# Ledger of designs, part 51: designed miniproteins, single chains, continued (4)

Each design is a single chain, and the fold is of that chain. pLDDT is the mean over its residues in the fold that is shown.

## One batch from the design tools (miniprotein)

Design m13861
Fold by ESMFold2-Fast:
Structure m13861 (fold): chain A 82 residues (1-82)
Amino acid sequence: MADVEEGEKLFKEIMTPMMSDDPARFANLSKEELVELLRDPSKFGLEILPSLEDKLSDGEIEAIAEYIVRKVEEAGLKPKPP
């Protein structure tokens, strides 16, 4: 299980430009698709975001994805099932 507290910290420190992104943007993505987005944002049209595959471990990327899923749920949106 990914550490959501670590994911929040990493999201805020590395993905600060995404803090204003609408959580609804992620409602149709599974956790696995979020991991792929974080590794290669260009595949999702987010080329302005840094690629994290060379900067973070798989566990850290999964922690960020878990945090995003939690934020989608907190916004009252239904995340895509696995």
Scores: mean pLDDT 66

Design m13862
Fold by ESMFold2-Fast:
Structure m13862 (fold): chain A 58 residues (1-58)
Amino acid sequence: SAALRAGIARVAEEAGLDPEAVAALSGREASETIARALGISPDEAALLITGEVIRVQS
């Protein structure tokens, strides 16, 4: 979905990653990539993405 891609891109940008490259990944691969960059678990990264998706959807 567009909201999911936007959420992934925003969290990736905040993690210092290329937002376009990370948003092109699957949700699982995006969570794993963000988790490695931030030093957190993939589950924690998935929660950050979910929070941003909710924010974007208002």
Scores: mean pLDDT 81

Design m13863
Fold by ESMFold2-Fast:
Structure m13863 (fold): chain A 62 residues (1-62)
Amino acid sequence: TDLLRQQGDEFKKKGDEAEKQGDYLTASRYYREASRYYGEAGDDEKSQEAHKKAVELQKKAQ
């Protein structure tokens, strides 16, 4: 639904802000939430993109 996609977009924005601050662990967590909401909305492409970004951010946090 549009509401679930909007929630995904909001978490993605929070993830982008955390990444700008160098907080890669927090950014990764926000992108995982974005991926979950996009998946629940049936937006598999955005869900996969957010998941890949979360994995990349998790690696940077280490």
Scores: mean pLDDT 87

Design m13864
Fold by ESMFold2-Fast:
Structure m13864 (fold): chain A 72 residues (1-72)
Amino acid sequence: MENKKKVEEYRKKLDKYEAEGITDEQIAEALGVSPEWVRRRRARADWAYENGDYETAYRLYKQLVEAAEKAK
């Protein structure tokens, strides 16, 4: 319950960064991984969110948001 709102905030931040032109390639460069890895991480975070695993979703989305912020 408490983590759900924070997860939704991180989802909105990722959408905002995508709208600002931050690509999966730039996130991958910031993390030192492949763009495919970033896509799989997004899919895992989305799956966790859809299944009510807000703790896992929070951790995964936070990693993606922090990487997107560094990619600026």
Scores: mean pLDDT 81

Design m13865
Fold by ESMFold2-Fast:
Structure m13865 (fold): chain A 74 residues (1-74)
Amino acid sequence: SMDEIIAEVVEELKKLEEELLKKGASPEEARQTLSEFKARKIAELKEKGASEETIEAVATVIDIFTQELVEKLK
């Protein structure tokens, strides 16, 4: 389901946040890392036949998470 996919993406994003915070990543490094994650995740979901609605929701979740993380790193 879309909710299960979003939950998995959020768990992966939380792990990335922990890694970035632990290494003292800059806002630019965090933006780069999450941009690469977004591209890979969207490609993976398209290959698995996820709906356009699901892909759009996941992209939005990643974008919001990226904005919030970058603000924390300022």
Scores: mean pLDDT 88

Design m13866
Fold by ESMFold2-Fast:
Parts: sequence; structure tokens; C-alpha cells
Structure m13866 (fold): chain A 64 residues (1-64)
Amino acid sequence: MLEEARRLIELAKRAMEKGLITPEQGDRLLDRAKELVDQALKNGEITEEEYRRLLAEIEEVRKR
């Protein structure tokens, strides 16, 4: 789950940087990554600190 979230964040970042997708499409990928990160926290796969870092990373990619 966490690994899939990381892949979606990287995919959105790369695709947006290359102009392959719109910002709206990138936001949808990042929203999916956020859902997976939320589930990883609920399942005890990550700490609250790691959760906050991942959310910050998602928002940084969203601003690009």
C-alpha cells in the first residue's frame, strides 16, 4: 500500500513535469496516493511523523 502510494506520487510528479498530463489529472493521482497513505497509517504501516511527511510531499508536487 505505501509502496503503491510512493509510485503514484512519483508518476504524477514526472508526468506533470513533462507536460504529459494536466494539473487536474495530476491532482487525481495525488488524491489516490493520499488515500493509500491514509490507509497505511490506519493499518499501522507508517508513523504519524511519516504520514505528515508524505502529505507534505504530495502537496509540494501539487504546487508544481
Scores: mean pLDDT 80

Design m13867
Fold by ESMFold2-Fast:
Structure m13867 (fold): chain A 88 residues (1-88)
Amino acid sequence: DLEKEAKELEEQIKKKESAKLYGELGAVYYELEKYEEAVEAFKKALALDPDDPRAANLYHLLALAYEKLGKNEEAAEYKAKSKALEEA
């Protein structure tokens, strides 16, 4: 139950924020087709830990969410950022 997973993650985040929890919440929102909420969660994950080894994956998911929202310029930007980190 993705809605239950989202609520559990939101409750954990209220107690203690972490990049990992925001990344997981963003992925759950993406699966729920809540693409604007997914974008905001992924951005918060990246803001909390910009040096996260998973940042390439977060940028990739952020690009996919922007594509779903029809924001092709933002999608292309984050896709490029994902690729740059993968090449590093």
Scores: mean pLDDT 85

Design m13868
Fold by ESMFold2-Fast:
Structure m13868 (fold): chain A 50 residues (1-50)
Amino acid sequence: SPEVEALRKAVVEAARAGDWDAFVEALNRLHQLGVDPTEAVEEARRLVEA
């Protein structure tokens, strides 16, 4: 789904920018759509740790 892919990308970009509000909003939206955000969260974690 284009919406799901956009939200996963938003999680990663929010983490990269340090935008906590955007990060939480994207995660909540993914949860509302029944999508497991684990992969996007792991990708965001790798970018923050790099």
Scores: mean pLDDT 78

Design m13869
Fold by ESMFold2-Fast:
Structure m13869 (fold): chain A 57 residues (1-57)
Amino acid sequence: PDAATVAAMPDDKAAAGVAHAAASGRLELAQESLRALEKAGWSPEAIAGARKALDAA
């Protein structure tokens, strides 16, 4: 999903959205979604987990 949609999701769904974008080869979209979540004040732990998933893709 797009960055705005991911930022509006519950934390677990947002992480799944980032992982799905990364797995689909949409790394730029996944990174943009992560930045949107950081701006929204998402927990540092959740951000770290999502970033690690991006690096693994």
Scores: mean pLDDT 67

Design m13871
Fold by ESMFold2-Fast:
Structure m13871 (fold): chain A 108 residues (1-108)
Amino acid sequence: AVDEEELVLPDRPIPTDGESERFRREALADIAAQRAKLAYEHAKEQGLSDEETRRVAANALAKTAAQFVKDAGVPLEVAEEILREAAKRLGLSDEEIQYALDLFRKEV
C-alpha cells in the first residue's frame, strides 16, 4: 500500500491510510480492554466489591490510554475514543466511563 500518489490525492488532507489507522485503533482498544479485564479479574479474586472491581478496571483503562498518548504518540481525542470503546466492551456504565476519562485527563 505504498503509492505516493494515492497517499497525497487532492481530496485527502492527511497522507495516512485510513484503513490501517482504523485497524490500529481497534488493536489499541483490544489491548486496553484486555489489560482492564486482567485488572478486573485480579481484583475480583482479591474479594473486592463489584463497585471496587469496576473502579480498578476504569483505572487500568485510564492508565493504558495515557500510556498510548505518552509512549505511542496517540492524539488525545483518539485515546479518549479508544478508552470509551474498551470500557463499553467491558460493560462499564456511563458514570464509570466518565470516571475513567477524568483519571485519563489527570494522567496526561
Scores: mean pLDDT 77

Design m13872
Fold by ESMFold2-Fast:
Formats: C-alpha cells, structure tokens, sequence
Structure m13872 (fold): chain A 55 residues (1-55)
C-alpha cells in the first residue's frame, strides 16, 4: 500500500532530479505507471503538493 506522503516525496525527488524538463502531466503519468494501485485522486494530490514544495 502506497501513502499520499510517499507519492509526494517521490514526486518531489523526480522534480529535483529532472527540474524544468518534467511537467505535471508527465509526473501524473509516471506515478500512475509506477503505482497502479494508487487512486487518481491520490496521485493528483501528491503531484500538486510536490509542485508547490518544489516551487
């Protein structure tokens, strides 16, 4: 089971690694592929939180 916190931390790491070469759409797609058990709501929330933290 994956948590919202784990998804957010991973999304932040991806943003910090790839920077401006990664966008919201790519992050959502990547997280969905890596965590098919996570809900769309969890993934979208994690990406929004990660983008806010990264900014």
Amino acid sequence: SVTLEQLTELAVRILRTYGDNTNREQLIKLLRAMFPEASDEQIEEAVERALEEYA
Scores: mean pLDDT 82

Design m13873
Fold by ESMFold2-Fast:
Structure m13873 (fold): chain A 108 residues (1-108)
Amino acid sequence: TDAQLEELAQIDAASPRLQGFVVQSFVTIALKLASPPEQQALKALLDEYGIDLDTDSGQQIVEKLQKALKSSPEQSIYQFLKDAAELLPPDTAQKVLSEVSEKLKEIN
C-alpha cells in the first residue's frame, strides 16, 4: 500500500496537466465503494482541506493540499492519499488503488 501510494503521488505530481487526477479519482472511487460512516469520514477529510470535488480542478486540489501541509506537491498528495486510505478497510483501500491505477491507463 505505501509503495503504491508513493508511486501514485509521484505520477500525479510529475504531470502539471494531469496534476490532481489521482487525488480526484481516489476520492471519487472511495466515496462510491465506502460504507456510510467511511463516506462521512472521507467528506470530513475533504472539508478539513477545503476541497470541493464539484468545483475544484485537480490543480486546485493539489494547491489546497500544499497550502495545508506546507510540503511539495508529491509529498502533499502522498500524505492525503495515506490519510484517506487509512479511513477505509484494507480490502476497500486496495480496491480503490487498483481502480485508480486502471483509470491512469485511460488518460492521454
Scores: mean pLDDT 81

Design m13874
Fold by ESMFold2-Fast:
Order: structure tokens, then sequence, then C-alpha cells
Structure m13874 (fold): chain A 71 residues (1-71)
């Protein structure tokens, strides 16, 4: 439950750090997309164990990262 959400938040913070610290890095987008993929795996795990609250929280994290990638 909370451990899956916390792991997803750590991955989001790493993606934000890549976005802020490496604005001119041509591989930044690919690295952020890999982190997004990892967060989606955590969402899948939360769904498999029936943790609806964790799914909702991770969906919010996914949306925030997708909005960063749209820039």
Amino acid sequence: MESLVEEARKLLEEAKKLFEENPDDPERRLEMEILLGMIRILRGVAKLIGDEKAVEEIDKIIKELEELLAK
C-alpha cells in the first residue's frame, strides 16, 4: 500500500530532478520515460493485490510525470 506509493513518489522525484538539472540533455526524455514505465509496473502490482487507494495515488503520480513529458 504506502510502500508502493512511496516508491512511485521516489521515481517521480528522480524524473523531476532529471527535468530540472539536465534541460539540455538529449537522453533526458528517454530516461524519464523509463521511470514512467517503472511507475506503471508499481500501479500494476497495486491493482493485482487489490489496493485501490494505492492505484488512485499512483495514477496521480503517473499523470504528473506525463505532464512533464508533454513539455
Scores: mean pLDDT 80

Design m13875
Fold by ESMFold2-Fast:
Structure m13875 (fold): chain A 69 residues (1-69)
Amino acid sequence: HMEEIWKEAQDALFLIEVAITKKIAEDTGNYEEAVEALRRILERAEQAGVSPETLAYIRDVLAELEAKA
């Protein structure tokens, strides 16, 4: 079932993208830019139909970085 494999891969790619965005923000201090990037990532993830766990993680990271911006 290729569709299920691709959905799992897509979830993993979004998690990696979020982790990289957070790491860059922490290393550079550009939290405002990271918040904007994460909002776009969240919108794309919602449209892609990623898992509820992945969406929750993205929302948690977004809230954490918004608090620092």
Scores: mean pLDDT 82

Design m13876
Fold by ESMFold2-Fast:
Structure m13876 (fold): chain A 82 residues (1-82)
Amino acid sequence: WKEYFEKGKEYEKQGDYLLAAKYYHKAVELAETDEEKAKAYYELGKVYEKAGDKERAIYYYKKALELNPEYKEAKENLEKLT
């Protein structure tokens, strides 16, 4: 999962949010723990927020919080958008 997660970050830094989302989705699929999946869902929320897709950003921040209720950054970003 980490290889796809790091590729997602690389494309996010380049501003290719669609390709970043593709790699973060793969990271979610391959993640073995709820903490790893929550991190990938949080990054999906961030890339959709940066792409201007507020509805998908909210959806993925909620997914991160379902798996990790203590995910402070996901909670803060969700509160900012709602």
Scores: mean pLDDT 80

Design m13877
Fold by ESMFold2-Fast:
Structure m13877 (fold): chain A 70 residues (1-70)
Amino acid sequence: NKEKAEELVVEGIKAYKEGDYEEAIKKFEEALKLDPDFYKAYAGLSKIYEEKFKDKKKAEEYKKKALEIL
């Protein structure tokens, strides 16, 4: 369901802005379970892992997924 995936991405962005990075990741992952081609969710996950968790490997994996879909 694309509409539900979009809603989850919006909730993930809200959690990110509130500083709840764990909740943001959860929402983006839930969106990808509903729509595995939702590139915005991969982009959000890449940003969080790179900027907040300093996990460059996970960030690059999600970035590649976003670019493959786009």
Scores: mean pLDDT 81

Design m13878
Fold by ESMFold2-Fast:
Structure m13878 (fold): chain A 66 residues (1-66)
Amino acid sequence: SAAYEAQIAKFKAKAELIEAGKMSEEEIKEVAKELGKALLEKVKETGVLDVEEVEKQIEEELKKLE
């Protein structure tokens, strides 16, 4: 929980930089990649019925950013 909250705070700060035009397209892709990894870990931790489908979708998005 605390680790996820820290990641969300980090991404919120980066989102503010994106809105201010302070980040490059490449930096934005790196932020999206990090967020995707954080979401994948949270999905695995939650253990809900649809976790497999959400996990697959996050992994597909991460592959697109490689």
Scores: mean pLDDT 68

Design m13879
Fold by ESMFold2-Fast:
Structure m13879 (fold): chain A 55 residues (1-55)
Amino acid sequence: SDEEKFAKLEKFVEEVEKVDPELGKKMREAIEKAKSPEEAEKELKALYIEHLQTL
């Protein structure tokens, strides 16, 4: 199930990369550094909220 959770996050990041390649790269790095899909999701949410604040 962790593998399925990571795959779902990776698919989300692929869609982000199409709109904002720089944000997508940061999110991909967060997934690679994460020890669990829960940690990855938390970091992706933080990056996305930070991005929205700069819009």
Scores: mean pLDDT 81

Design m13880
Fold by ESMFold2-Fast:
Structure m13880 (fold): chain A 88 residues (1-88)
Amino acid sequence: MDEGYKEGIERLIKELEELYKKLLEEVEKEIKDEKLIEEFKKKAEEILKKTKEKMEKEPGALPILKTVEETKKELEELKKEVLKKEKE
């Protein structure tokens, strides 16, 4: 496979991990409940794991880009869910 394809996948994985870190920092700033923070971490790690598995099983630029877009959306929705529980 082309070296550029591997670099592209590694970059996308890094972008997802960086997004997770940013969302986690925002969750930790807004939420004082450790249980909600743990729920966010656990669910986000599961989302990232499933995404990496999909990227390995379905090689191709378009499937990978769609998987990344779906993952980013899931992570952002997870943050909203956890923040909403705090505001109860």
Scores: mean pLDDT 78

Design m13881
Fold by ESMFold2-Fast:
Structure m13881 (fold): chain A 70 residues (1-70)
Amino acid sequence: SPEDWSPEELANRLFELFKLFQPQSEAEVEALLAQIEATLLRDLPEERRRAVMEILRKRGLAYLAQQAAA
């Protein structure tokens, strides 16, 4: 269950889903993050949702930078 995972563990699992969408721009990264927060993280407590989103945004932007460098 998502509430039983640490923010890091949940962010790692959501990042695997994020990679499947292959975002090509910062705008696409932010749009995917907003959809994940509004759907998959909607029912989590605010503090936990914020922690997960912080980790996931950092990983998503790093992924985009790596893809742009390839």
Scores: mean pLDDT 79

Design m13882
Fold by ESMFold2-Fast:
Structure m13882 (fold): chain A 66 residues (1-66)
Amino acid sequence: SLLEKAREYVEEGRRLLAEGRPDEAIESFKKAIEYAQEAVKKGEITPEEGNELIDEAERLGVRAAL
């Protein structure tokens, strides 16, 4: 599902950060946000659930950019 893909990209981004690849991690977090937004739009998850995942990915992306 779109939600599963969003979660996979969050996890991939976290692993890339641990490996010292913040630029690639940021790309993975952006993909996670896109899939989460699409899941909300298609009614697969609630806006609240989507916003929690998006907030997590955005926070990690900001940390990666520092």
Scores: mean pLDDT 86

Design m13883
Fold by ESMFold2-Fast:
Structure m13883 (fold): chain A 62 residues (1-62)
Amino acid sequence: GAAGAAAAAGALAKAVAELQKKYGPARVVDASGEGDTATAVVEVNGKTYKITANASGEVTIE
């Protein structure tokens, strides 16, 4: 639902912000969402991370 999608997007944004605090500026190179899951591919200091967040606030970094 819309509330779940918003929660997932918020969790993703928070995860990206924390990554930036720790490693420096991150560039979002791709972003997608499906249902209550949000995914972003970000580059920080030449390293690429795939971050996935769900409506429960669970975040996975690959």
Scores: mean pLDDT 80

Design m13884
Fold by ESMFold2-Fast:
Structure m13884 (fold): chain A 62 residues (1-62)
Amino acid sequence: MREAAILDVAGRVLEAASTLDPKALEGAIKTYREAAELYRQAGDVENAERMESKAKELEKKL
């Protein structure tokens, strides 16, 4: 789904910004989780698991 790809890109941008603003880190985690849900709804399990892994990695840095 196009919407999942948009959130994937947005999550990467927020992740890059997280070094400047701790709120961007929280935003990246939330955005990756939303992207994972949209990928699952589209039947794209591989990308959904990738997004969940990114969110979990970033959550450990909080």
Scores: mean pLDDT 78

Design m13885
Fold by ESMFold2-Fast:
Structure m13885 (fold): chain A 75 residues (1-75)
Amino acid sequence: TERTVRLRQIQARNIVDMARVKAELAEKNGDEELKEIYRRIAEIGEQMAAETDLDRMLALEKEAAELIKEARKLE
């Protein structure tokens, strides 16, 4: 439904905000690899925030989840 798409877009914006904060913290700590991963998560989140197709949204969510898992291994 339109409401479901809108809620997922709002959730995606929250992912962007969190990822940007995490990227800034990684940069301050001199962790370039972790910074790059969180910057990529933010980019995917921005794509999700603009996405209206559910199949493409789910593919982007899966890509973001894999990157979050990778970032967690470096923390």
Scores: mean pLDDT 84

Design m13886
Fold by ESMFold2-Fast:
Structure m13886 (fold): chain A 60 residues (1-60)
Amino acid sequence: SVRDELLAAAEAGDLWAAFRRAAREAGLTPEEVREALLAAWGKSPLEAAEVFARTLEAHA
């Protein structure tokens, strides 16, 4: 699942690259990407991965 991929990427330190690919594939707008980044701001990588996963699931 995308969630599992994002969690694995967070552990590997590649979360932003993984989210950018998933967002592009899902057709997220720049505004939706910005909203997700703001919601994840100041969170740990694993918490940020959860925020990004919820954003992608809500778009699907």
Scores: mean pLDDT 83

Design m13887
Fold by ESMFold2-Fast:
Structure m13887 (fold): chain A 75 residues (1-75)
Amino acid sequence: RREELLERGRELDARVEEALAAGDLEAAARAAEEAARVARELAELLRSEGREEEAAGAERAAEAARRLAEALRAK
């Protein structure tokens, strides 16, 4: 499951970049929101496994993705 979350996170990061390159801010925002959710799930899983440092990294990634989504949706 951890590997599935890592793969999904990488796919979503690529989708954000593709959408931004295309000027599709709505698609980029949706991908960033999904990336934030995946990173949060990963952080919770890592914390349950005692991987505190990796969990902290995933939490920071989730927060960055959430802020990006909010910025992209700002009018």
Scores: mean pLDDT 81

Design m13888
Fold by ESMFold2-Fast:
Structure m13888 (fold): chain A 60 residues (1-60)
Amino acid sequence: SEVREIILEGASEVMRLAGEGIKARYESGEEGEELARKLFEEGNKKAQEYEAKAQALKAA
């Protein structure tokens, strides 16, 4: 199912960005906190995009 594939891809990408943000926060001090914030923001945007795509396919 296309909906399943989109959700799985979105979840994988969001989890990857979250993991990188956590690593940056613990390994890079103050610079890591700024990088973590940007990565978390990107993850949130990706989550919204994939959710919208999944909802559009369910409506079709």
Scores: mean pLDDT 78

Design m13889
Fold by ESMFold2-Fast:
Structure m13889 (fold): chain A 76 residues (1-76)
Amino acid sequence: MVTDEEIRRGVADIYIALGNWALEKGDPEGAVKDYEKAIELYPEHADAYRNLGIAYEKLGETEKAEEYFRKADELA
């Protein structure tokens, strides 16, 4: 049986993959949007918060990066 939570997690994983691809091609702003979408779908996804922190570091937003790294550690 596929639950709403399982569907949301699966779609969130797709957005994380899209965000990772955006980071690889040098689009950290696009990566932030993709990771934020993943968090909207599955708020307990530690990987999404960690990767969002990495994206914010690439944007030079160190304070936001630190907040998201903390959130990822709390969820792991």
Scores: mean pLDDT 81

Design m13890
Fold by ESMFold2-Fast:
Structure m13890 (fold): chain A 79 residues (1-79)
Amino acid sequence: SKEAEEYLKKGQEYLKQNKFEEAKEYFEKAARLAREEGDLALESQAYLNLSMAYIGLGKIEEAREYANEAAKLINEVAK
């Protein structure tokens, strides 16, 4: 949806500014809304961006978990 895409875009702007906590919050909102809407492609993009935000926060294990979740969603879209 437009709203989920706007949340993703806001998160990406915060990532560009190295504001990783704010980026994380917007990516979580984007992922939640995409999930409610069944938009697997947008949900996977939100999880990839969450992984990047967690790398910025120095939380490597959580970043890896989100990258794995994104990969699972990408495989579902590819089927």
Scores: mean pLDDT 86

Design m13891
Fold by ESMFold2-Fast:
Structure m13891 (fold): chain A 109 residues (1-109)
Amino acid sequence: SLAARLEAILREAEARLDALAAEAEATLDPAQAAAVRALVELAKGGLRALVDLALAGASPEELRAAGRVLETHLRERGAALGVPEDVRDAVLEIFREGAERIVAAVEAA
């Protein structure tokens, strides 16, 4: 049941991130939209890494520490890619919420 909960959390976060990338494609220039997609794929990869760590038996404290490292990397990469600040903040918010839900699911297991 933990694996099923973690997969559901990941799918919900991925759907929100994909919706952000789709909105960027509709509203931003092609270079900015590509930068948003690149940041979204990094955020999805980070959440999958947290799920994999959780399934491997990582503690809530280890998951929080890993989540902070990944969030820092996403913030730095988003800025380097030239992602608009409001979009960067939205991606980081979805990532933080997903990471917190992964930790909560492990604590409840």
Scores: mean pLDDT 91

Design m13893
Fold by ESMFold2-Fast:
Structure m13893 (fold): chain A 71 residues (1-71)
Amino acid sequence: ATAEVARKVADALLVNPDFAPVGQALREAIDAGATSVEEIAAWLREQGKDEAATVARMMLKGIEEGRARRA
């Protein structure tokens, strides 16, 4: 599930000081009910977190593309 993957990504980002703000923003989007990559990005943009939305979308799409290549 996208939400489960996004939570794991957020937790991984939170342990790195350079990415902790993106990890925090990603967790907030999931807690707000966003369940898809595009919903997470849209929610973050609505909160004025455009950079976090861009980074989160790139990371989550990279994971989805990696899964598609393995399937």
Scores: mean pLDDT 75

Design m13894
Fold by ESMFold2-Fast:
Structure m13894 (fold): chain A 100 residues (1-100)
Amino acid sequence: SPALVGERRRLKQRLDLAIRIFEEKGYEEGVKALQEVIDEVDRLVKENATPEEILAAGDRIAERLRKLAEKSPDPEIQEFLRTLADEVRAELERMAALKA
């Protein structure tokens, strides 16, 4: 559906923008973590994952980003990662709902 295609494109655009921000800040560990998130989301799409699998992935990704935030020495990066964790989970929840 056009709505599902739009949500998938929106999520990828958000992650690509976040990677650019981390590259500009020299945060290599963040760039790598977000690249792994993109790879996981791309895999879910290629494998035609179920709504349940998409929701479970959203929870895993959010937890991963929150753990990365806890380890970051930069308060701006910490806040950004926590916000991004909530945003990514919400976007995967929307993608799961559109697929159900």
Scores: mean pLDDT 83

Design m13895
Fold by ESMFold2-Fast:
Structure m13895 (fold): chain A 67 residues (1-67)
Amino acid sequence: MVANGKEFENVGVAKIGEKDGLIAVLVTAQEKGSDTLYVGTGEGKTEEEAIADALADLATSPFASAK
């Protein structure tokens, strides 16, 4: 996966909530060739929309070194 000019591996997606037609997801990924872990959260009317929102958040939000 490539986002915000970086290549990511070990992408994980978890649904963290669903209520009143809104789906919330958590996405995690590791930057390829790096020990940096990225985390993003997103919401949408569909799982696809929620994942897209979370991926946009993830690309700008380094969480921790995963070494």
Scores: mean pLDDT 70

Design m13896
Fold by ESMFold2-Fast:
Structure m13896 (fold): chain A 63 residues (1-63)
Amino acid sequence: LSEEQRAYIRELVESALDVLKKLTGEDLDLVLRLMAREASRELGVPEEEALAAIREILEELLK
């Protein structure tokens, strides 16, 4: 991912952070996959690459 694409994903995760903090297990995974699908379509990147970036950024924001 480019710097700009990663910034888009960071803003997406930050905007949903309060909801994401309340989710666990399969519910969290489902929401993250839906976010990855949206980011994949908007940025033109593979869904799995978007999902990996979303997970990394979420972990950074929760620590």
Scores: mean pLDDT 83

Design m13897
Fold by ESMFold2-Fast:
Structure m13897 (fold): chain A 79 residues (1-79)
Amino acid sequence: HMTPEQFELDVDIALAEIGYAILKNEAERTGNEKLQKKADEVGKLIDEARALVDTDPQKARELIEKAMELIREAIKELE
């Protein structure tokens, strides 16, 4: 059984994965090496968070919040 907090974390992970896919596809399409490096960092944070969801959900949340911040930062730099 999942708590509301655990459900919110799962949703946030899914949203971060969508953001990661968009950044990765955009980096590939444009050849933007800076964007590719940011996408790689986001992917690493998501993988680490996924591994910790059941054992350390607080740490998983911190990692996902960091990933979401990098996604926002990358979007601002595309303007």
Scores: mean pLDDT 83

Design m13898
Fold by ESMFold2-Fast:
Structure m13898 (fold): chain A 60 residues (1-60)
Amino acid sequence: SALEAYLREQLRKGQEKHPELTDEEIEERVRRVVAGLREALAAGRISPEEVAAQEALLAE
């Protein structure tokens, strides 16, 4: 998804300044954020329209 790609890119940019961040840690952080968003959607705390709007903003 566009959100996952954006998060991964931001973390990899941070990795250049902080080489202690491994690729495995970046992928784990991306998974945790995505899982949290899915749980929030399932619980009705955020709307699918809000998620779609965020993904549209990140999909250039």
Scores: mean pLDDT 71

